Designed miniproteins, single chains, continued (3). Designs and how they scored, part 49

Each design is a single chain, and the fold is of that chain. pLDDT is the mean over its residues in the fold that is shown.

## One batch from the design tools (miniprotein)

Design m9786
Fold by ESMFold2-Fast:
Structure m9786 (fold): chain A 91 residues (1-91)
Amino acid sequence: TPEQEAAIERVRRIRDKLVEAAKTLSHEEVIAQLEKALDELRKAGIVSDETYERLRGAIEVLRQNPEATPEQRQAFVVGIADEVIDEIRAR
């Protein structure tokens, strides 16, 4: 639907910005931006309660791994975004 495509494009834009930011931002700054983005997608109704809670848990696991490389943080952002997009497409 047009609404699904708009939601997917929003997630893709956020993904691309966070992937770029992960190259230069600190671990804590990347975590903060991920949490903010997830909260905004939740408030917009793009992410379900179940997915929100699961992704929040994944972000906490990343927080516990401060030695993660920029490449690992980029892969994490891509993985989360793709999961959200897959959920939208399944609707």
Scores: mean pLDDT 85

Design m9787
Fold by ESMFold2-Fast:
Structure m9787 (fold): chain A 100 residues (1-100)
Amino acid sequence: MEAELDRYALVAGAGLADPATGRRVIFGVWGPATPEQREANRALLAALDPRTRLIGFRVAPDEPPEVRIEVKDGKVTVTASGMTPEEQARAEAAAREALA
């Protein structure tokens, strides 16, 4: 598993922020990446502040899903192509927990 992740970096993402609490959640899609992209992502992850929660989803390298997050009237909806309903439900739960 670790050797597989050595090829991967965050290739798509969407984030939410609660300005009242300073809590943030970033949803990332892991895909195949160049060495330069992996280096940039390591620097980005190291620079995240302690109020930021990163939730990563691993996808097949040939067809990474697109992730979109909507917040309406305090309701969080995560829409992703290629993700299972269980993965979407987990993402929505994680977003609500991080912003609670």
Scores: mean pLDDT 59

Design m9788
Fold by ESMFold2-Fast:
Structure m9788 (fold): chain A 90 residues (1-90)
Amino acid sequence: MDELLEEAKKALDQGNYEEAVKLFEKARRIAQENGDEEKVAEALYLIAKAYKKMGDYEKFFQAVREIVERYPDSPYAKEALEEAKKILSE
């Protein structure tokens, strides 16, 4: 799991956004299977960031909504909302 998140974050930092999303989606699924809600929220937040960098705002807002509705107590819910507010304040 941690190795997968590290690989995904590296892909995100390198601008390989589609690969980063695929790796974060795999990490999210593993975290869900393990009941690790904090890791699920982290992976969803990073997926949202990747979609934002790709300009896919529809998928970005879908990921933000999932974090806020399913993982509201996660620190990533607050971070996701702040990112969404920046986009909506254009």
Scores: mean pLDDT 82

Design m9789
Fold by ESMFold2-Fast:
Structure m9789 (fold): chain A 71 residues (1-71)
Amino acid sequence: SLAEEHVKQAEEHIKKAREALKEGDLDTAIEHLVEAGRHLSLAAGAGAPQERLERLGRELKELLDEIIKAS
């Protein structure tokens, strides 16, 4: 489904942002964070399950906090 595709894209971008952050590549981490947020919004609009949206939202917020601390 469209919702499942956007959930998967959000998860993949979160993973890539975490990898970039671990490598000290803040610019790349921010790019993937932005894309993850975009796909999370699209997943919500496409009717993704609430539990999946909440989990992704928590992961995205945790990642944002880590990037801010690294900046």
Scores: mean pLDDT 89

Design m9790
Fold by ESMFold2-Fast:
Structure m9790 (fold): chain A 60 residues (1-60)
Amino acid sequence: YTDEQIQAALKTAKALLDAGASNELASFAGVYAIDQGKALPVEEALKKAEERLKEFRETG
């Protein structure tokens, strides 16, 4: 991973945690930010993390 991808993930995860999101949501948001290569707005990151977490739980 590039430094840019790592920083995007860390910034996005921190923003979600600061907004009161769970560690699980913050982790999924971080992974999504890596895929995008940039930090995401908290509201978009939270929505995408929730969608991914729901898919993960429903696929089991």
Scores: mean pLDDT 75

Design m9791
Fold by ESMFold2-Fast:
Structure m9791 (fold): chain A 58 residues (1-58)
Amino acid sequence: SMAREDAIELAKLSLKGEASEESTVTGVAIYLMDRYGLSREEALALAREAVEEVKKEM
């Protein structure tokens, strides 16, 4: 989905900028809630998945 693609791209940028995993999850989740209207629960789950996906590629 586009929300998932955006989450992965934001997580890559955040982690490349040396932000913490916790800060990245929070920031991506807020973006997903604001832009896509996801619930806090759904946004946090997707943000965590995006961070784990990025970590596998690093």
Scores: mean pLDDT 85

Design m9792
Fold by ESMFold2-Fast:
Structure m9792 (fold): chain A 96 residues (1-96)
Amino acid sequence: ERKEEFRAELEKLLDELIKKYNLPESVQKNLRAAVERMVEAFDEWVERLMTENGKSEEEAWETVFELFKGVLEGIFLIYRGIDKAIENSKKKIKVE
């Protein structure tokens, strides 16, 4: 249940970001693959938070969900920032 909700929310966020920034298909494929890896890792991170940090199952699920959502948003912003930085660097190179 919670893992399926997590997947649905991440996919919704990804779809919103793709539409907002009109991302090319190659980037879309890479980001969708990242979401699949995050969903697969979800159970492992929940277990670790419960065993290593003494969190309840509910607290662990909420913590992992918030962290991975933030990571996905962060990866997207970093990708866009790097792309623009490369473009700006080429534009600022003196041709003399």
Scores: mean pLDDT 71

Design m9793
Fold by ESMFold2-Fast:
Structure m9793 (fold): chain A 84 residues (1-84)
Amino acid sequence: MEEEVRRFAERLLKKIDEAIAAAKDEAIKKELEEVREELREAAEELIEAIRKGAPKEEITRLLLRVIGLTLRAIGLVIDDELAA
């Protein structure tokens, strides 16, 4: 699980970096950069919790945070495409 989460986070951050580079709207680009940093921190916290054998409830909470940030990034990419 730890390795799977790390690989997922690395791939996701790479896709967000690509979206930032392609962003046409400066405000959306800035919001994507903020989400990228929040997602990196949330992924690191999730990986650390899994590594330490944290309670299932804590791992679930952190996983939901990563999912929420992922959905926010997707929404920003859609908004950038619609703004163009």
Scores: mean pLDDT 82

Design m9794
Fold by ESMFold2-Fast:
Structure m9794 (fold): chain A 68 residues (1-68)
Amino acid sequence: NPEEEVKKLEEEIKRNPNNSDALYRLGVAYFDLGKIEEARETLRKALELDPDNKKAQIMLAYVEQKLA
């Protein structure tokens, strides 16, 4: 359930804002809900925290392609 996943991840990020993996998972959940712009911004934040997050890099590229 992507809506339930978003709520859980938002709570996790509020407690631990420097968690690139949680931001990556939140971006994926937003994308699954069709919230493409929110997904993009969340994935960008994941990469600001960890530029070497390969999963976030790949997912952001895919999301940006959807917006082109």
Scores: mean pLDDT 83

Design m9795
Fold by ESMFold2-Fast:
Structure m9795 (fold): chain A 87 residues (1-87)
Amino acid sequence: GRFEELVRRAERLLDEAERLIREARRERDPARRRELLERARRLAEEALRLAKEALKIAPKEEILHVIGLILRAIGLIFEADLLLEKL
């Protein structure tokens, strides 16, 4: 249903954001690193938005799982921002 669609979409965006942050940490070119981090930040922000929408319609048994997605998204936004400030 809609809940499962929102969760799957949020998880895919978080996985991609984490992959981009790992790629950025290994990237030597500052311009390329910035591009990867800015993209990762945008994906994590979209995942946060979707996870918040999922929380509004979450079954009681799924609430902790969705809170985990929200915290993961916030952590990735914070990590991307810290790495961007060091460029």
Scores: mean pLDDT 92

Design m9796
Fold by ESMFold2-Fast:
Structure m9796 (fold): chain A 64 residues (1-64)
Amino acid sequence: SLEEQLEKRRKLAREIVDAMEDALIRFISEVTGVSEEELRAIWEAGDSATLDRYVAEAIRKLLE
């Protein structure tokens, strides 16, 4: 049914977003040395300003 297809698509979308979040957190952790647990706590708290600073630092370190 259409509802079953929509639910499967929603589940897949959630899994993709979760995988992308995990990949981003791992990437920042490996480049900056900040723990994955600390980065995840920042993400879950909605502290986008702090997360953006770590993303910028990770990119800067890769370009040096």
Scores: mean pLDDT 81

Design m9797
Fold by ESMFold2-Fast:
Structure m9797 (fold): chain A 57 residues (1-57)
Amino acid sequence: KEEKERAERIRELVKKVKGEEVKEAIDELLEELAGESGPEVAERFAEELEKRLEELA
């Protein structure tokens, strides 16, 4: 349930942040998590993306 709520928050943040900044945040996170695998990686990606987008919004 918390994961679903985080996804909704991220969707709202994406609407408030410039698309170029969103792309840069995603690219940086993908590079940082490159080579990692497992369900924890997806959770960490979502958590860090939310945090970075909140700082940009």
Scores: mean pLDDT 75

Design m9798
Fold by ESMFold2-Fast:
Structure m9798 (fold): chain A 56 residues (1-56)
Amino acid sequence: SASAQITAVLDQTNAQSVALARLAAEDPSRRAEYGKQAADVVAEGDAKIQALRAEA
């Protein structure tokens, strides 16, 4: 179902964001790079959820 797919996208996006936040904490010199990647991951997840809602 679309709801199950949306939940999966949210779980994956959250897991990736947490992993990138940890990497930023471990290497502050790359904080901006990991922050950009985290923003891109969230934007991609939001786009996928919007597409799934439009298909439902």
Scores: mean pLDDT 84

Design m9799
Fold by ESMFold2-Fast:
Structure m9799 (fold): chain A 78 residues (1-78)
Amino acid sequence: SNSEKIEKLEKEIKELKLEKEILEGIKGIIEGVIKLLESKGIEPSEETKEKIEEIEKKIEEIEKKIKELEKEIEKLKS
């Protein structure tokens, strides 16, 4: 039924939101460490910068997927 499909989509959205929150937390910690090191005259490596970009890309992909799932729920309610 549409109700069962909506419940499944809502569960997936909750899991994606938790994953996003974890990634944002990790990014925040890394950025905090970078700022601390920069204050001491230590430049972050290119690899570290690339890792931040990878995390940002993953967050954007999760946000897009959440929006797609929310649109699917709206279509099922229509």
Scores: mean pLDDT 88

Design m9800
Fold by ESMFold2-Fast:
Structure m9800 (fold): chain A 63 residues (1-63)
Amino acid sequence: ADQVKAALKTLGINDVTVTSEVHDDGTLSVTVTLKDGTVFEGTGGWYNPSQAYTDLLKKIKES
């Protein structure tokens, strides 16, 4: 969560809501909601849950 907020701040994106959920299978989902209501979600499997942050940041940068 904190790493995502720091990366978004570097991109000039502030005032975001970050939520994270660990599922029963160990998969991590991270969701970011921007001030305008735009939602991004990243997911990482249980062998590499931190991949959720990488996936999320890629989606945000490509928008």
Scores: mean pLDDT 73

Design m9802
Fold by ESMFold2-Fast:
Structure m9802 (fold): chain A 58 residues (1-58)
Amino acid sequence: EAKKRLEEALNKLLEKGLITEEEKEEFLEMFSLPEEEREKRLLEYMERRTEELREKKK
């Protein structure tokens, strides 16, 4: 199910420290949105957090 896939992806993001528990809840709320829009927002968020992690190394 799409929801199960989303939860798995969000858990990976939490494990990597890319999102918080609050943000995980927000993404789960977005599950009511069209799947395409939901995936787009998730990918944009992952990219933004990856940049933040790069800055921490500087």
Scores: mean pLDDT 70

Design m9803
Fold by ESMFold2-Fast:
Structure m9803 (fold): chain A 68 residues (1-68)
Amino acid sequence: MPSKEEAETYAMHGGAALAEGDYEKALEYAKKALEMDPKNKIALEILRRILEVKPDNEEAKKLLEESK
């Protein structure tokens, strides 16, 4: 499905941003992926990785809670 393919693309970009240490960019891509596929495993993993480094990131925490 197009939305799922787009979610996968955003999740991949988020993973690349994480590898570069760009947590703000990674968060934006994870957010976009979850808007298209709320259960996207890669996007959820990106949020968990961001919270390991920045546990006080309110947006990442809220997005992870909303994806339950």
Scores: mean pLDDT 79

Design m9804
Fold by ESMFold2-Fast:
Structure m9804 (fold): chain A 74 residues (1-74)
Amino acid sequence: MAEEQERMAERAKAVALAAYEAIKAGDKEALAKAEAEGEALIAEAEAALAAGRPEIAEAVLRGAAEAGEEIAAA
């Protein structure tokens, strides 16, 4: 259980950071990949919520928040 939450948080963080770097670089292809990965994560979080597993959605939000902190520190 904890391993799944950790993986989801790391995926969310990586996607958010990748999107930010793509925007800064003007790399439309990299941004499109990050957006597709983000949509997949949202779909997985929504499915988990529907299945009564809010901890997965919480992990995704935590990963995104961590990415936001790193971006703000840069």
Scores: mean pLDDT 82

Design m9805
Fold by ESMFold2-Fast:
Structure m9805 (fold): chain A 91 residues (1-91)
Amino acid sequence: AAREEALKRAEEIYKANPEQIATDVVRLDADTVVAATITPEKIKLINRLPLRGAAVAGSDKGPWLKEEGTLDRARKEGKKVIETESRPLPP
């Protein structure tokens, strides 16, 4: 549920505003995006969207690199987190 909702939301936001999708998606782990909030399916969805390529035209066609940078910035700015089935850490 939460995972699929996040994927659908990301696709909708990306189609309307490519930059917003990266901002709306933040990670919980500083090192691993797919293990925290973003599933491998979300990465595949973003890579499938043709508009994503335009957003990273200045790179080696690695939409992942630009998105990871934007996710880190969003996390530091205190943006909301899209939760997956990740279990809450004990206090």
Scores: mean pLDDT 40

Design m9806
Fold by ESMFold2-Fast:
Structure m9806 (fold): chain A 87 residues (1-87)
Amino acid sequence: EEERRLRAAREAARPAAEEAAREYKDELSEEEIKEVAEEAAEISARLAVREGLRRGWSEEEVARLAAELAPNIAKLLATAVILDKRA
């Protein structure tokens, strides 16, 4: 059940994370955008599954939260990559 929820949440989060990461296309390479998006989707999915288990949420509710979290996490990760490149 948890593995299935994690997979569904990850799949829901990925498009939202990718869209947010592409906001930084002028500062990030295509490879960096994909890496940021995948990492953000994974983090968002794990956070959503944890919250969903605490609240007794359905797989659909968990996937929805993951998609909502993904853009913000992607922006944080993209910003961290940009700052690292300037160091």
Scores: mean pLDDT 85

Design m9807
Fold by ESMFold2-Fast:
Structure m9807 (fold): chain A 55 residues (1-55)
Amino acid sequence: MLEEVRRTVDSLLSEGRYEEALDLLEAAIRTARSKGDEELARELERLREEVRRRS
């Protein structure tokens, strides 16, 4: 899941679609938390912060 999300985010960023990348990350974080996967949620939150720093 994390690697697939990261690949999709990287693709969106290469197209300049920062808002769509952030929306995808927020949806993925919500999904990870709903499954109780706190580690995945934390990793996705770090990736979201990286995207925000680039925009």
Scores: mean pLDDT 80

Design m9808
Fold by ESMFold2-Fast:
Structure m9808 (fold): chain A 107 residues (1-107)
Amino acid sequence: MTPEQRALVAEAVREMDEGVRALKAGDYETAVKHFEEAVELAEAAGPDSDIVRAAAYTLLGEAYKKLGDYEKAVEAFRRASQAAERAGHPDLAEEMRKKIEEVEKEK
């Protein structure tokens, strides 16, 4: 990674940390905004950040699930699974498929 790409990844991680704080506080709408920013920052950093992108999409899916936006939660978990596969983490991709199945059972 270039220094600029590393800076984008660091900012994505900070956005995820702020989103997690909002999620724990029950502010799911604010959590979604932070995780969306984390996704954009990780995408801008390029393929070497696919694991960070997978993490950001996973958290985005959890936040949407808390909001009852099950369709958006499923889409976020699908994107997390794809990013995890690209990052060489098939176990994480399988966990995302399990989360999709759980959301679909919840309605």
Scores: mean pLDDT 85

Design m9809
Fold by ESMFold2-Fast:
Structure m9809 (fold): chain A 68 residues (1-68)
Amino acid sequence: MEDATLIFSVEPKSTDPEVMKEELIKKAKELGVKITDIRVFERNGRLIGIAEGEKDGKPVIIIGMVPK
């Protein structure tokens, strides 16, 4: 049995990619998650952020999305 991935979300109040990164990092720190990868990109008029990491040996994904 594979361990289930834990998924969390953030709701940035800005369309700034740096704010998206800060919110993802802040959420990871609050949750005790060690970030292994962080990606911020724009698609179809939306700013999307994805942070992948680990907590207590379990995979964690933190997702942010805000319309531009």
Scores: mean pLDDT 78

Design m9810
Fold by ESMFold2-Fast:
Structure m9810 (fold): chain A 55 residues (1-55)
Amino acid sequence: SEELRKKYKELLEKAQKTPLSQEDIDRLTQVYRAYLKNKDEEKALEEIIKILEES
C-alpha cells in the first residue's frame, strides 16, 4: 500500500544514517526475494520495517 511504502522509505532514510549489518542486509534481501515470488507487498513492507527498527 502507499502508506506502508512511505513508512518504509522514511525508515530506510533513517537507516542510512546508521550502518546496517551484513546480517540485516541479507534478511532484507530475503524478504525482497519472497516478495518477488508471492507479490505480497504489504507483508514484505511489514517485515522490512521490522528489520530496520530492530537494527
Scores: mean pLDDT 73

Design m9811
Fold by ESMFold2-Fast:
Structure m9811 (fold): chain A 81 residues (1-81)
Amino acid sequence: MSDIEKIREYQKRIVELLRAGDIEGAKELIRELGEELNRPNLAEALVKIIEDMRAQGASPEQIAAYAGQLFDHIIKQLEKE
């Protein structure tokens, strides 16, 4: 599986968990993806963004939408490598 295909599979699962309000499950998958890609600092940055959005009162739908956009951005950057 390419890194892009792996990110897409994780994005789908993470967005579904965030939309359902399962923040802890989403954080676990983000950290797992970070280990798979050997990018743990990127994973922790994404976790912090999600936690900060939750703390600011963002809805599950808003958090899921923003996370989806962040993953789309990451994929576009990797396609240029």
Scores: mean pLDDT 82

Design m9812
Fold by ESMFold2-Fast:
Structure m9812 (fold): chain A 73 residues (1-73)
Amino acid sequence: TTIRTLSASAAAATLDQIAADAKANNTPLGITTTIDAASNTVTITITQDGQTTIFRMSTDDYNQYQAIRRAAI
């Protein structure tokens, strides 16, 4: 099991690619976001076809990631 640390821009690109691949393959995709205020850490867990990938980022990077997504409306 590998935990990867991502920047805000890398997280946006990676999540968009995973979502596109899931649509293309008609595969169920589960995304869960957990915010740990005590450690200022955000954990994004992606489950697809029985496989789990975990990404970690700082709260600051997560706020930047959310801003990127909102700008893309």
Scores: mean pLDDT 73

Design m9813
Fold by ESMFold2-Fast:
Structure m9813 (fold): chain A 60 residues (1-60)
Amino acid sequence: STTLTVEMKDKELAEEIAEEINEKYPDVKAEVEGKTLTITGTGDPLRVIGLALRAIGESL
């Protein structure tokens, strides 16, 4: 499994992205603690990396 943690600009954005990830990617779990988004995948590591990069982009 692959786990990446992303610090988002606000909790609301973190929760929106986590909900989208959990809805679209059944092999990935996205969890939110405050502004911190944690993405864990049991399949392809590149999927988790790509989702983390997208989350970073949404925070810019």
Scores: mean pLDDT 82

Design m9814
Fold by ESMFold2-Fast:
Structure m9814 (fold): chain A 67 residues (1-67)
Amino acid sequence: HMTLEEVKKKYEEEIKKDPNNADAYTKLAGVYLLLGEREKAIEYAQKAIELDPNNEVAKKLLEFAKS
């Protein structure tokens, strides 16, 4: 199984290669939320929503991170 650190690095590299990849921002927001890094989770979820305004997963992650 992949560790959260491995998942984080994978999606950080995806964003470096394609900064418009809304899915990679959504995945990173989830990882940061699981790590307890709420401010980063909010930042990445907002980026995902900016790129894809209909991304319901990113919207849900944003609400969880803000609570």
Scores: mean pLDDT 84

Design m9815
Fold by ESMFold2-Fast:
Structure m9815 (fold): chain A 107 residues (1-107)
Amino acid sequence: PVIVKQSPSSVTVAAGGTATLNAEATNASSINWYKQKAGEPLEMLILNTTEKMPGVPDRFSGSGTAQNATLTISPVEKEDEAVYYAAGRSEDGYAFGSGTTLTVSDA
């Protein structure tokens, strides 16, 4: 089975700062990154570890490998407060990590 670990479990970043969220997947070929805000559907940000989805702001980027993936948000804006999920993908299917909660403080 695919297993995805995310770190940190929660992070607070000042508006205008940089957030770095990490994921490590076993038995996965790539990682997708998703944003979940209360009252909103799950939004895909990054496909296949590094491919930013159309309509997603350029301040979001994905890098690394399935075994050491990073989602970077720079500059962070108040609207970026959300839980971010990584999903590891393989031929056997996919699995989600437990999420990283991002809180944005005033600058």
Scores: mean pLDDT 86

Design m9816
Fold by ESMFold2-Fast:
Structure m9816 (fold): chain A 56 residues (1-56)
Amino acid sequence: MTVEEVLDRIAEELGITRDELVELAKKRGMTPEEIAARMLEALLQGKTPEEVLKEA
């Protein structure tokens, strides 16, 4: 899975666009790759993407 595919899937899960997710990453001081990694880890642990964004 490419980084772009991961970002699209996460954005869809959150109900936002990829561009909005990238902007959110910038506001949190993260790269798109870093936010994608954190979201994947959270989903594997049963956490919601929204919960991870609040922690960042």
Scores: mean pLDDT 71

Design m9817
Fold by ESMFold2-Fast:
Structure m9817 (fold): chain A 90 residues (1-90)
Amino acid sequence: KEVVIVLDGESMAELSVEELKYRLKLLLEKLKEEGVTKVVLGIANYEKLSEEQKEVIEEFVKELEKEGIEVEVIEAPTEEEAYEKALEAK
């Protein structure tokens, strides 16, 4: 089971590091519950994130991989472009 997920760095930059961690933890649990085996992760505006937020994203990807989920990461300037590229990679 493959899923496309798009994250917007501009929206995420407005979150606290703690809130971002909680949201990604909930997402990880949902993906595990649904039996997802591959995630194509599109990230828009990644450079707008703080270093701490970038580390949270990196830890999230590592945790997905530890759970046996294949992860492909695609960075793009906008959510629309990230979504289009992620669909092509799926």
Scores: mean pLDDT 80

Design m9818
Fold by ESMFold2-Fast:
Structure m9818 (fold): chain A 98 residues (1-98)
Amino acid sequence: AEAAAREAARAAALAAARALEQELRELAESIDPSNPEDQKAAYLATARALRELARLTPDPNVRRALLLLAEAYELKAAGAPQEEVDALVAEAFAVAEA
């Protein structure tokens, strides 16, 4: 019963992730890359979406990785140095592989 519930939750999270990927793709196509405010809005929208996906994710390592990616996008929106953003992205991928 618990295994079936976990599988259903994983399937729901995967479906949500695919829908989110599509929304982010459409958002990326609608932004003007030369407009800093549009880029900032897109980064913040991506961070919010990643945090929502993390709440739906049953795997604690994947959840932690998604939260680190959300933080990286929030830092990028705030104009943080690229090195700081890249460090969080690298940590997120390392955590996801564990």
Scores: mean pLDDT 73

Design m9819
Fold by ESMFold2-Fast:
Structure m9819 (fold): chain A 68 residues (1-68)
Amino acid sequence: SAALAAEAQALLAEAERALAAGDYETAMKHIREAERVLQRLALEDVETARRLGARLRELHKQLEAAGA
């Protein structure tokens, strides 16, 4: 659904902002919320869920590299 895709994109954008600010706790919280939304989105739109899932994995790698 467009609503689930928009929700996931918003959560990933919030995670990116939190990571850039050094707020790793907030970044991880938003990543976990995005994971749940993407699981639901995958049932409706596998292609969009895969694209956003790749962004989530990249953010997770950046968080791990930052020592969070």
Scores: mean pLDDT 85

Design m9820
Fold by ESMFold2-Fast:
Structure m9820 (fold): chain A 71 residues (1-71)
Amino acid sequence: MWKELKEKGEELFEEGLRAERAGDLKRAIELYKRAAELYAEAAELAEGEEKRELALKSVAARLLAVALEVE
């Protein structure tokens, strides 16, 4: 059920933002990567506009993780 995957992805993404603001970059990276994975899984199961939005959220979360890994 893609909506459950979306909700879990959103929770992990928000946890990632909190970890980043706290300076726990390693935790933020792991949370963003997991959120990206869940958004991608949700996008695979979703249709139409929701599929596109979830795919974009997955890409955005992965980019945030990569940005924190690179000086």
Scores: mean pLDDT 85

Design m9821
Fold by ESMFold2-Fast:
Structure m9821 (fold): chain A 55 residues (1-55)
Amino acid sequence: SLIEEAERLREEARRAGSGGGYAAASMTLKDAKEGASEEEVRRGLEGARRLLAES
């Protein structure tokens, strides 16, 4: 699920020391739990992955 994907990405960002990736993944996780659309959640995950990759 997108919620599980956001949780995994947040944990990966935390372990990598990516503050930006962690913040973005946490925001995306919150949005997903609050009923944001699949498209919005997927966009948030893409942003979080970019920030994690830049770390």
Scores: mean pLDDT 83

Design m9822
Fold by ESMFold2-Fast:
Structure m9822 (fold): chain A 60 residues (1-60)
Amino acid sequence: MYTFTLKFESKEAAERAAKVVNEEYPDVEAKVEGNTLTLTSKASVTVAVGAALKAIGEGL
């Protein structure tokens, strides 16, 4: 299991990032708590890293 925690400027940014991760990485669990996004992958570190990088880009 691989877990990444990302902090965004706002809850809205974290929610946008979570939505995109859920669309492109359905095997990754995206949880939003305030402005914090937690991504969990059971399958692969590569998938978890890909989801984290996508989330960072969308959290602008």
Scores: mean pLDDT 76

